# Designs tried in a protein design run: designed miniproteins, single chains, continued (4). Part 29

Each design is a single chain, and the fold is of that chain. pLDDT is the mean over its residues in the fold that is shown.

## One batch from the design tools (miniprotein)

Design m12976
Fold by ESMFold2-Fast:
Structure m12976 (fold): chain A 74 residues (1-74)
Amino acid sequence: AMADLAANARALADGLERLAKSVDPETQERLRKIAERLRKYADRLAAGDTSALPELQEAVEEAVRILNEIADRE
């Protein structure tokens, strides 16, 4: 369960970093920052720190907001 959540968060971070290569510099920086946060909380969960769950949830919600903003710009 925690390992699966951590793996999914890392996969999302990888996707955001790939997307960052094709967007404007300001959006690129936002995507890189949220990818870093996702990896940080995924690492904490993988290490057994369940207190990272709320922070991971907030980071995922922020990633979704950024993705929706990008979609709205197209």
Scores: mean pLDDT 81

Design m12977
Fold by ESMFold2-Fast:
Structure m12977 (fold): chain A 74 residues (1-74)
Amino acid sequence: LPSVADAVLALVRHYADLPEEEQLEFVKMVLRHLIKLYGFEEAKRIAEEVLSRLTDPKLQAVLRKAIEEVEKEI
């Protein structure tokens, strides 16, 4: 059974060819949706798991920035 982290990882990789600003807004949207479904603590855990499994440093930077910006909204 694919985990939520597996689904998020696949989505982030699928949209890796978008411009960086569009990638950032997309990842922020995904994180806000995860917070709505699972709460902040679980959403952050999922995001950190995805971050640990990313190998592209540009995608890692985008995900880190998205986590920081969404955390400021709470």
Scores: mean pLDDT 81

Design m12978
Fold by ESMFold2-Fast:
Structure m12978 (fold): chain A 64 residues (1-64)
Amino acid sequence: GMVEDLLAEAKAAVDDMLARGASREEILAMIDKHAEMARQLGLSEEDVERIRREAEAYADERLA
């Protein structure tokens, strides 16, 4: 579905940024932009927060 597709896109962007040596701050800023895009596309605040939370957890797991 749309939430899963947007989350997959955000996670792929995290992987690309990590491969380029991006900082946690830069990765979180990118995740925030993806969450804002999801909101603008008409997703609920619950789904927007789910994308943000799961993408951030994905990034933090890889940055640990």
Scores: mean pLDDT 86

Design m12979
Fold by ESMFold2-Fast:
Structure m12979 (fold): chain A 69 residues (1-69)
Amino acid sequence: SELVREVAKLLKEANALKDQLLKAGKYEAVKQVEELIKKAGDYINQQNYEEAKTLLEEAVSLAKKALES
């Protein structure tokens, strides 16, 4: 249940950062974040929350880095 909560939190954060990237006109970064979120969603559907967490952490990291420059 803790891992499921972490995945849910990361998914919300990744989507919020994606919206910020979209408003900033950073379309290449939006596409990369969307691809990571989609792949994480596939793992969530398979109940593989550990792999989903890894991909969502990557999405959040990528989005934050893209927003800095």
Scores: mean pLDDT 89

Design m12980
Fold by ESMFold2-Fast:
Structure m12980 (fold): chain A 64 residues (1-64)
Amino acid sequence: MAEEERKLLVEFFKAMRNKDYEKIVEILKRYAERLGLELTDEQIRAFLSSYLNLSDEEIEKILK
């Protein structure tokens, strides 16, 4: 379990570095699923807007 979580964090960090927003969303959803957490499209949208400063247009392309 811990090793898989570490691998997800490394992939997340690399995706952040490369601005691969689709991969970031994919990793966040997988991580939330493993933790039994509810991660809605609204929460993902808020994250992308607030932490990555993405426009509504870019967010729609990622989530659509």
Scores: mean pLDDT 76

Design m12981
Fold by ESMFold2-Fast:
Structure m12981 (fold): chain A 74 residues (1-74)
Amino acid sequence: SMDEILAEMRKLLEEIKKENDIDKIVQLHDRLTALLREFLAQYDPSDPEQRAKLVEALRLHAEANDILVKKIDE
């Protein structure tokens, strides 16, 4: 379900936040990106509840991307 995908995305973001190895952050980010693709495959733009969930999914991905970019710039 979309809620299960979101729960897994939240867990991956928490793992990314705790990780110091850039190669592992890249692997976790790739997994989170794959989950976002699975979410989008199920997304119905006519459902306002799903729209709110999409916003959360995009924010989780954006936060993970921001962490990765900052680690690369170190």
Scores: mean pLDDT 87

Design m12982
Fold by ESMFold2-Fast:
Structure m12982 (fold): chain A 72 residues (1-72)
Amino acid sequence: MKLTEEDIPVILESLESVAKLSDEQRERAKRVLKQSVATGNTVEEAVRQAGLAIGLSLEQTEKAIELALKKL
């Protein structure tokens, strides 16, 4: 499934569900997700890149992917 800009808020909620994010981490995640929309990445690829970019563990990132895909 290709990522759209409308998916970004749902993905941010999924990331926040696995870890409490600072405002700086939220802004970084938004930038990564917007770039992923521009490059045509899948939802899974976008969530993985955003999670790792903001310093989440592999386990937290995989959980965020699971939650995002369930909501989309």
Scores: mean pLDDT 82

Design m12983
Fold by ESMFold2-Fast:
Structure m12983 (fold): chain A 73 residues (1-73)
Amino acid sequence: SDAERAARSYAGSFRREAVELLGLDEATATALGERLGAAVAQAISDNDDEKEAQALSSAAGREVLAEARRAAR
């Protein structure tokens, strides 16, 4: 489904960036990326609107980034 594809794509991209740019370990980066992906999938399912899902994804991205910063400490 589009939701599953978007979730996997966002999770993978975040995981790579968190490891490369924030220095998180693979397990933490994977868990946070999966949380972001789940939020994107939920947004798509709830509203059937890709643009709203993208807006929520950016908000969820900020939340996940805050958690990544806390985990890096």
Scores: mean pLDDT 70

Design m12984
Fold by ESMFold2-Fast:
Structure m12984 (fold): chain A 74 residues (1-74)
Amino acid sequence: MDAEYERLLERYMPQLSEEERELVRKLKERHGLRIAVAYAANVLARQGHPGADELNRLVTREDLLEAARLAEEL
C-alpha cells in the first residue's frame, strides 16, 4: 500500500494550496502516509475534485475524521 499512497498523494499534491500541502507534509511526518492521504482526500472533496473518490478508496471514514482533527492541532 505504501507505494500506492505515495504515488496518489504526489499526483494530487499540485491540486492543494501551499498551506494545505504544508499540512500534508506535517501529517505525513507525524502520523504517516494514511493520514496524509486522508487529509488530501478531505481537501479534494471540499473542492469537488473527482480525485477525492480515488483517494477515498485507500482510507476509511475514521481515517478521514482523524486527519481532519489532527490537522487542526498542527
Scores: mean pLDDT 82

Design m12985
Fold by ESMFold2-Fast:
Structure m12985 (fold): chain A 75 residues (1-75)
Amino acid sequence: MEELAEKLAEEATEESKRLAEEAGIRVSEEEYERAKENLRGQILKLAEAGVSEEEIRKKVEEIIERDREAAEELK
């Protein structure tokens, strides 16, 4: 699970960074690492609570969508 959590957190954080950069917002390395670590921790907690990989992936997609909405609010 830790490997999956790291991969999903990295992929989702990279996508959120891309959305922010498309909106003209520079994402610092510190902000990127903090966001990745926070998401990884959330994924691990969901897995410990017995949430399936499929459900975790859906929740991660919901987080990306919220990040997209937040980026739009900055415009």
Scores: mean pLDDT 78

Design m12986
Fold by ESMFold2-Fast:
Structure m12986 (fold): chain A 83 residues (1-83)
Amino acid sequence: DLEEAKKMTEEEVKKLQEEIKKLLPEYAKILREKYGRNISTKELEEIIKIGLEEAEKVSGEVGKRLFLLKALKAIKKIIEEAK
């Protein structure tokens, strides 16, 4: 993941953010319905935004990219397990 993050282009980062955004409504639904979490899509978007800002502060652009890669993998795993 670290080597992948270092090689990412600006367009790839944008596509990764767009993919996460597209998955957030389904992810929020699973958290509410299967895990009993009182969380909205908007709240998840804010959590991702805060996580990105903190990752960037700690490890710069690479930290931001690594956070996005890990977030996408975690979201996809939960969605896959819920089907």
Scores: mean pLDDT 81

Design m12987
Fold by ESMFold2-Fast:
Structure m12987 (fold): chain A 118 residues (1-118)
Amino acid sequence: ALEELLRVVRDTAGEDVARVFASVFAELPPEAQEVVIEMSLLLVRADEEGSEEALREAEEEVLERIRELARRLGLPEAEIERILAGFRESLAAARSVGERLLVVAVTAKAVVVAAERR
């Protein structure tokens, strides 16, 4: 799963983005790694389908998965909403599926770091 995602990131966003994605992913605990893989597969499938509807549905689902991860790790609702606002903005700014996958990994790391500081 990870090797396939790294290939997608490299092919669509380049080697530097793939390297950063791999580094961020490796720092995550196993639970967060699983969530990143699941969210990434949703975004890759939606990109392959190529419909605006599929992309919108995938974005809604990954926002919900980040919300659930943050709640499971004990973040307060106000902090979750702040992270989700940044996630939405970063997804909207992404130019390729590989950049969207990096945004997913970076956001998952932000959730984990916020939880560790409590």
Scores: mean pLDDT 86

Design m12988
Fold by ESMFold2-Fast:
Order: structure tokens, then C-alpha cells, then sequence
Structure m12988 (fold): chain A 58 residues (1-58)
């Protein structure tokens, strides 16, 4: 299977936040009609995911 964005063993609370963020990303990305909209959705998802992951790496 294509291992895209497999989450490592993170805390349950952080994993749940990432799951919610991912669900929003998936539905918005699928509905985005232009590359620019898709990029915006992807950028926001990645930025938020990075912030959540930064808490784990602290």
C-alpha cells in the first residue's frame, strides 16, 4: 500500500488532532477544483500538522 503520511507512534491526543485535521483535508482536497485550491488545502494541512508534530519533538 502507498505509505503516504503514516503517523508514527504519537501520543493519543496528538494522533486524534491529526486525524481530525486529516479528515478535513481529505474532504476539502477532494472538492477543490483548481490546483491553487488544492495547494492551499495541502499547505494548511501540512502547516497545522507540523505544529502538532513540533509539540512531540520538543
Amino acid sequence: MPAIGVIPSLSEELQQKLEELRAEFVERYAKAKTKEEQDAVMREYLARAEKLLAEEEA
Scores: mean pLDDT 72

Design m12989
Fold by ESMFold2-Fast:
Structure m12989 (fold): chain A 81 residues (1-81)
Amino acid sequence: SIFESLKRNLPAMLAWWIERVGLGAAEALVRDEIESIANMEKAIARLEYKDDPDLLRKLIEQIDKQLAALLAELDALVARL
């Protein structure tokens, strides 16, 4: 999934931005990118499953859980620095 790919690449993405813009700006940029991707995934789900509200609700809940997990992972990475 896109969220598993983001999780795997998160340390490298954060390190790449830290080198270029510093920790505070890097954290904000990576956070914004994660949230933007989650919002895009939710928008796609709403378009594809508009006629199945039960499945749509479950997909949105799953996306929100993956978003929360990724943001927690980002917070943990930043806290170790």
Scores: mean pLDDT 88

Design m12990
Fold by ESMFold2-Fast:
Structure m12990 (fold): chain A 101 residues (1-101)
Amino acid sequence: MTLTPDHSLEQISNLLSHKVAATLGEAGYEAGKKEGLEAGIAAMIAEIPAALQAVVDELRRLGLTPEQIRQVLEAVTEALEALLSPEVAAAVRAATAALLA
């Protein structure tokens, strides 16, 4: 999937939210299939910092300002909180807060 500077911040946020959700879901599914539900949740949480850092790196490559990067990360975090379990959602919020500090 190729993001361009011509995409709106809303379009970028939506596309990245889906990409992160898919990445976390795949990590959780693979670990959960092998070692059970608790391992799946732990694998999702472990993947969060790298997945969100990849989002920041992509936004920087697109030439977004620090303010726009914060806006997109906040939108991605809110979308993930709506899609994920409370435990995983809390880990996403904590990782986003660390990246924005």
Scores: mean pLDDT 80

Design m12991
Fold by ESMFold2-Fast:
Structure m12991 (fold): chain A 87 residues (1-87)
Amino acid sequence: MDPGEEYVRDVLASAVEDVERAIELAKKGSKTDLIVAGFLLNMVRAAAEAAGLTEVSEHLKRAIDALNQGNIDEAVKHAERALELLR
């Protein structure tokens, strides 16, 4: 297996925990917490996209877009939808 395929599997194996952590950090709302939340959401989004998990990837993209706009409530809503699809 190439390193990219192994990385995608490893990210997806922890995706539920990473998205849950990102939601918690987004709700805390400090500048550092929002940066870390965005990083975690983007890691899971990229892995979901590579794995063909289109609905998960789309909701995480919307969560990241909302987070970048400062719309925390919308970001949490989309991240929670992605979390339900990952469970």
Scores: mean pLDDT 83

Design m12992
Fold by ESMFold2-Fast:
Structure m12992 (fold): chain A 61 residues (1-61)
Amino acid sequence: SLEEEIARLEEAIRNAPDQEAKARALKALYAFLLRAGVDEAEARARVQALGDEYGLPRPPR
């Protein structure tokens, strides 16, 4: 399901070994959300919140 795939992608971010790997996993989550039909503003807000939690730089506008 969509929720199960999102959970797997969020787990990949949490379990990534370093900040570079977390940033790559975060980008993968954003791309997945857009492909799954999640609103761009909602997808961006979710990704920014997770990025802030892990101290990752925000993507450029």
Scores: mean pLDDT 79

Design m12993
Fold by ESMFold2-Fast:
Structure m12993 (fold): chain A 94 residues (1-94)
Amino acid sequence: RKEKIQKAIELLKKGDVEEAIRLLYELLEESKDEEIKEILNLIKKGELEKAREKAEELLKKDPNNVDALLALALIKALENDIEGAIEYLKKALE
């Protein structure tokens, strides 16, 4: 997982935003967590605000929740906030 997260950071830094988004979707689809599946479903429907609120709730319960950090990174990338996406991915590597 860490190698794929590092790859997503490199893709975002290079401006390969679409490829980074694809990789983040793949990483999140590997999750068995029902709340992460719900967040991913909201993202696919374009309900980014609801998806963000759910991911932030998960982070309040567990600040080290890697899947929640990946979901927030994906949302930031979709909003074209590349620096915000990279920050969440760096936190996910800790």
Scores: mean pLDDT 83

Design m12994
Fold by ESMFold2-Fast:
Structure m12994 (fold): chain A 87 residues (1-87)
Amino acid sequence: MSKSQLDKEVTDSLKLIIQSVGKIAVDTSLAKGNLDAAKLTQQSTDLSLQGLDLLSKNPDDKKAQEKAKELFKKSKELDKEASKLLK
């Protein structure tokens, strides 16, 4: 019995938003000729998607929640590095 069809739709929507925003940021970095910023932005997007996937599969697991927090923190740090390269 699926716990909620709505939970899947919310997770799928968040995944699409993260992928879309990440693609725009990568394409923008490439348009500016900054390959390093594009690479860091792609890695940031990938880590955010991994964190979301981990939480969606293991919502009640404290270890999974801690791992997802680490992934999101690393994603944020890479995003900051990419932003510095574009300024």
Scores: mean pLDDT 79

Design m12995
Fold by ESMFold2-Fast:
Structure m12995 (fold): chain A 68 residues (1-68)
Amino acid sequence: MREAAIREIMKETGFSEEQAQAALDAAEIGRKLGWSDEEIIALIKEVVPSASEEQARKVLAIYEQYSK
C-alpha cells in the first residue's frame, strides 16, 4: 500500500521518492490529527517547498485512495 502510494505520487506530481515519502507522511499525520484539507496542504507545501497547491491536493487525494 505505502509503496504503491509513493509510486503514484511520483507519477502524478513529478516528485522525487524522498519528496513523495515526505508528502505522504504529512498527509497521513495531518489526517490522523484531524487537520483540515487546507492545513494538510499547507504542511505538504512546508515539507516540499517546490510543490504547487495542485500537486499537494493530488498527494492528499492519493493518500485517501490508498488508505481505504
Scores: mean pLDDT 83

Design m12996
Fold by ESMFold2-Fast:
Structure m12996 (fold): chain A 87 residues (1-87)
Amino acid sequence: GVAATLEAPASAVAGEEIPVTVRLSRPVRAHVRLLVDGEVAAEGDVEGESATFTVTFSEAGDHEVTAFVETEDGNGDAASATVTVRA
């Protein structure tokens, strides 16, 4: 299998572009869906052990970022982080 870890800043400013990095426990081909509050914010196919997405939060408040990772060999994992966004 593969394990996923999500790295996001603990805080951000509304309208600011922030990096969100998904790291995998081993290099694989994977499909990554990045969700903010349950809505798809970014999506991509990755080959390797990490992928960085750029996310912008339009609303202040606490937002949950969840990465769903599905590997080409049929394994998967999910990881979540909370980002506190200020106006």
Scores: mean pLDDT 84

Design m12997
Fold by ESMFold2-Fast:
Structure m12997 (fold): chain A 56 residues (1-56)
Amino acid sequence: GPRHLEIAEEVIREMLAEQPELDWDSLLERVRARDPGVTEEQVVEALRRVLEELSG
């Protein structure tokens, strides 16, 4: 649902502020630690949205 995407986007923004290069396995682990119900597809969509915001 929308909340899973919101949590994933927040985690991605936090991780990008800490380091410029994201490791996918580390990203998934951190998102799942905060939201155990998240799917990989939701994390991919959240990452796409955050990167689009930063690029435009």
Scores: mean pLDDT 81

Design m12998
Fold by ESMFold2-Fast:
Order: sequence, then structure tokens, then C-alpha cells
Structure m12998 (fold): chain A 100 residues (1-100)
Amino acid sequence: PITYYTPDKELQELLRMFGDTREKYTFAEIEGLILRTLAEEKALIDPESGDGSEAVLDPSHPLVQALLDWFGKSSLTVDELLSAVAKRLESEKARKEYVE
């Protein structure tokens, strides 16, 4: 089965910062949206250094400043961002459904 997530209102506003307004997402769609947008906006410090999952978000970038404020953090790696989003989607504030 494919798992679809309906983000809570606060997470929907976060996802709008990545330019998407859909009602439902798979986690793979959210991950792809985040990774693509960060790459297109050049919002990563040394994105070609090592594994891209360990890349640090550039705190001078406006998108990253908004993300840091939203999560209440002073710094985030790509992995930390994706983990925080995944944790939010698995919370009781978000809805999930399984489609065959």
C-alpha cells in the first residue's frame, strides 16, 4: 500500500514555502520537493561535499531562516529537516491513509 499524508495547517504553510499547495503527499513526494527546492535555491552549504543528506542548510538564505524559525532551531542539516518533517507527519496532528 501507498501511504498518503494530509499535513496539519502549520505543516501545510511550511510546504507552501517550497511552492506546493497539494492536499495530500507521500513522504517520497515531500522529500523530493524539499531536496529539489533546496538545490534550486542553492540553500545548502557545500552541497557537493560528502553525502548530500549531511549538507547543512545555509542560515543566510531566506527560506532556511524561515525553516529555522518554524522548527525553533539555530541550524539544520538536510537529514535533520527530513527527520523533523517525518516526525510531524507521524504525529496525531497529521492524518495518514493507506491506498492499495
Scores: mean pLDDT 74

Design m12999
Fold by ESMFold2-Fast:
Structure m12999 (fold): chain A 81 residues (1-81)
Amino acid sequence: SNEDLVEKYKEELTKRATELAKEAYAKNDFESYKRVQAVLTRGLARLDRLKAEKASREEIEKEYEEIMKELDEVEKEIKAK
């Protein structure tokens, strides 16, 4: 179901964000650490909203891709340090 897809994406988002936050923290990159936490919090809220609104699979997939692109940007900053 679309609800199961949202829960899967929330789990994958949380897992990736947690790994990036750990790496940033280990490097004393507290700015990137805070950015990862902000993307995670906002991303989870956006996915929960789509679930509540009974959004289409395409809308859920698009939102997840946009959230993951935000994490890609933060990851590039962490990897540059």
Scores: mean pLDDT 89

Design m13000
Fold by ESMFold2-Fast:
Structure m13000 (fold): chain A 64 residues (1-64)
Amino acid sequence: MSKVQELAVKGTSYGILSVGYSFEGKDDLARKYRIEMLKLYRESALLAKDYDAAEKYAAKLAAE
């Protein structure tokens, strides 16, 4: 598996955790894992040289 794919898979796992905590009403934990997801997606995009996607994820992180 490439590093790009590894980071994307980890990001998706944190996204699932974020949604799960949101359903449980644990908003602080949901937000924490959402931020970790966005960081991993940004790093994956940077490694893939997809600067447009990386900038999009950075903007979402700044909005948190």
Scores: mean pLDDT 84

Design m13001
Fold by ESMFold2-Fast:
Structure m13001 (fold): chain A 54 residues (1-54)
Amino acid sequence: AFPTDEQLDARARVIVDVVARLLEAFFGIRLTPEERAQLVDRARQNLRRLFLAS
């Protein structure tokens, strides 16, 4: 079954939160809210493509 847009958004947000924490912890890089929003949108699109390519 394909995930809903709501599930894809939730998962994308978790992925970006983890990535942002790793970037800050290991590299001292802090993402702006704008950069986080861009990454969430891109992650959501990538997740959708992976599930649609079944």
Scores: mean pLDDT 77

Design m13002
Fold by ESMFold2-Fast:
Structure m13002 (fold): chain A 79 residues (1-79)
Amino acid sequence: MNKPWPREVLSLVVSGALLGAIGDIERAVELFEKARELLPPEQRPLADKAIEAARKGDVLSAMTYMDAAMNGEPLPVLE
């Protein structure tokens, strides 16, 4: 089930993807790590895979894992 995310969380993920796409991998990883801290602990394994993909320059896989972390599993506060 989809839950509305704060614009700031989406902004971090989108900005990270854009920075990664232009080759600024270091800043892309930093923004994905900030987004990870805003996710519940149970979503961290997917966010960690996103960060790992971003470090390898695979921005598409990084976005896929972040999307899964945000939408693939209900948050603990959302039934």
Scores: mean pLDDT 71

Design m13003
Fold by ESMFold2-Fast:
Structure m13003 (fold): chain A 92 residues (1-92)
Amino acid sequence: MVEEAERAAREALELASRLFGLPREEAEAEVEALREWLERASPEEQRAAALAAEALALYARGLEAEKRGDLEKAKELFEEARRKFEEAKRLA
């Protein structure tokens, strides 16, 4: 779970960096801070963080699909992201 959350967060930040102009070095620092926090977090907090990171990655992919004109895929990704955010919020 921690490895999945770390990877999802890294992917989400890379996509956000491309879409919103966040410098890559800054995104790397945020991923490192998240990883350190996850190592200290409770199992419930780790699970909530993993779901939130996955939701962010899906949302970023949805924005990419929308930018490409694939509205159907974007809608599907946005709906999946929203569900995972709601689940994460419920666990937090």
Scores: mean pLDDT 66

Design m13004
Fold by ESMFold2-Fast:
Structure m13004 (fold): chain A 113 residues (1-113)
Amino acid sequence: SELVEKLEKLLDEAGLDYKKEETPLGTLFTVESNGKIYRILVIPASAEPTLLALSDAELRKHFFGIDYVVLDDGITNEELKELLTEIVNSNPLRKNGGVYGGDQLQEVIEKIK
């Protein structure tokens, strides 16, 4: 994925240690920075039909504990984007978490470094 490659390059340039794992919904990055662990899920456009097929409860389960979601520009369903934003921001332990586009990768890096 181009977004996955861009995020890896930005993490490497920032000098951040990370692990990369494939999941059913996309690529999960686990990043260690300043004694904290951040989980960033990069979702490809191909995952949109799968996400739309999941119930609210299943979406909440899959996105629980994710700090940042990065969506491919091919994901166009606004109700899905709004729901993912609510789920990610509903965690009271995530002060700076959120849903971001592929053009906002540098903003995510600035929040975690």
Scores: mean pLDDT 83

Design m13005
Fold by ESMFold2-Fast:
Structure m13005 (fold): chain A 90 residues (1-90)
Amino acid sequence: SEEKLSEFLKKAAELMNEIIQRAIDEAIYKGLSFEEILKILRELVDYGRELLTKALIEVKKSGYDPEVAEKLLEQFKAEMERRARELLER
């Protein structure tokens, strides 16, 4: 349903925004250049869009099952957090 899709997308967007904000804050703290910070932002946004596209296919296949949606959001968060760490450990 449109309401279930909207809720899933809003939760994914909130998680993405929180992870990106923390990554930017950490990059600033580490003294990364503005160019390096922008590169991290671009890579996280692109990766998040790829992960979200795959998650949407799976949640649709489940008929928007709440348990499947929750698991996919947890996987999305974990993957985004891992990618942010990899980018910051350069």
Scores: mean pLDDT 87

Design m13006
Fold by ESMFold2-Fast:
Structure m13006 (fold): chain A 91 residues (1-91)
Amino acid sequence: GTAADIAETLKKLEELNAANPFTEEQKIEWEGVLVGHELARALAAGAPRAELEALRDRLIALLEQLSSVTPAQIEEARALLEEAIAEALAR
């Protein structure tokens, strides 16, 4: 499911970050990976909508701090996260 796909993607980002020295931007990316893992666990655990939305909003706020991330990529990430939350809550 979507939660498992998010967790796999975040694990790959975690492995890439572990292989390189962290810059300030990479530290923000790493915090994003950790918040993303927390969101994936919350989705799998059937957490309340308010908790899922708070984690989504935190993750998007971290992405907005990265100079390498475009507004289009932020919009795509938001759409994917909203879809994942909607799917989890529909069960």
Scores: mean pLDDT 75

Design m13007
Fold by ESMFold2-Fast:
Structure m13007 (fold): chain A 65 residues (1-65)
Amino acid sequence: SREEIDKILEELKKELEAAKSEDERRQKMIEANKKLHEVSKSREEFEEANLEMIKIWQDLEKKRA
């Protein structure tokens, strides 16, 4: 459901901000992507959620620059 997707993305953002290394951040991204795939009801819903996940990563990278 959308609530499950939102919860996964919110937890991902917190985990990425708490992560101590780039390897940990990459691992969290992979785990979040897998969870999003499992809770998504359609390819379109997964693709939308994946774009939101990518935006979270891009926003984090901008803060690091």
Scores: mean pLDDT 81

Design m13008
Fold by ESMFold2-Fast:
Structure m13008 (fold): chain A 93 residues (1-93)
Amino acid sequence: SHMEETRLLIAASILYLGEVLGLPREELLELAELVIEGKLTEEEALERLRELARKHLTDEQLREISEKYRSVTEEELLERVEKYKKELEERRK
């Protein structure tokens, strides 16, 4: 139970970060599933996310996205992560 909740939170965070970066949803969902199944650690999942970002975005695009999202509040970030967590929980049914 507790470990499943932790994996869902990590997976939801990956989906949120990928959405912010404009990465392909299908690739993000595959990464999220691997985290939920316990096949990837948080560190391994973040490295895969960085690899996807490098594949799809230029350094200039990454800079522009970082500038745009500099003002995102912790409250807004947590709300978005919670929404993705609930989506992932529903997908398991």
Scores: mean pLDDT 77

Design m13009
Fold by ESMFold2-Fast:
Structure m13009 (fold): chain A 82 residues (1-82)
Amino acid sequence: MSLLEQLERLVEELSKASGEEARRLLQRLVDLLVEAIETQSPEEAQRLLEETVALLREKLPDQADLIANLEREFLSRIEERA
């Protein structure tokens, strides 16, 4: 399974989850994004982040602030590595 497929699956599961399960899925999503930044090129890591953010906005429209914070933090990490 590709990193993008894993990220898409986690976003889908996160959209259906609440409480402790949602927290664990969010942690897994963050861990996969960290792995992408560490293992992929900066260009590919940015692409994976952009695709993940787009899916999060589609599936979790009420979480705009959380999504914006996640995007900002990971873009900063990608830029520092590039």
Scores: mean pLDDT 82

Design m13010
Fold by ESMFold2-Fast:
Structure m13010 (fold): chain A 89 residues (1-89)
Amino acid sequence: MEELEKRTEEVVERGEKVAKAAEELAKQAYSNPKAKEVADKLKETARRAREAIEEARRNPEKVEEMEKVIKQEEGDVVLAHIEFSAIQQ
């Protein structure tokens, strides 16, 4: 029981960091008209990360599945950051 709860908390913490990173980068990207597509994708990434956090909290059986979703969204944030940096140059 406690092991599952600890795992859920770790997945939630990671998801919160991903969601915040995506939200902050989206705000920066929206300041640049050339980066609108990147900003839109980042808003969707933040939303998916938030949904994965909620699902992990509600369904312990899905915590491993939600961790995979959060890891994918984390990768999407990294790619968006690279794309946004290229647009700024």
Scores: mean pLDDT 81

Design m13011
Fold by ESMFold2-Fast:
Structure m13011 (fold): chain A 88 residues (1-88)
Amino acid sequence: QEVLESDDPFKKQEFLQAIGNRDLTPQELEIAVEILKTERHPMVLLVGVGNLFAKKLPKDVQNTLLNVLKENPSPLAKRIAEQLETIL
């Protein structure tokens, strides 16, 4: 789980952008869940999450990730989740 242990916000952002272009494995979903649940970095939240939800993900996956983002203690994460609810 190199992505979760990385101090580089670009690696997390790149991961979130990449997984939206293909079928998610259970492991990729688990990594995305942990990033969305714990991430505090504005670039990962604004760019990484935005790019992830801009892809055509299955509705059940979108709802799971959106609910996890709401669990993130960051006020920015909550605002992003609220905005995504209006466009998903």
Scores: mean pLDDT 70

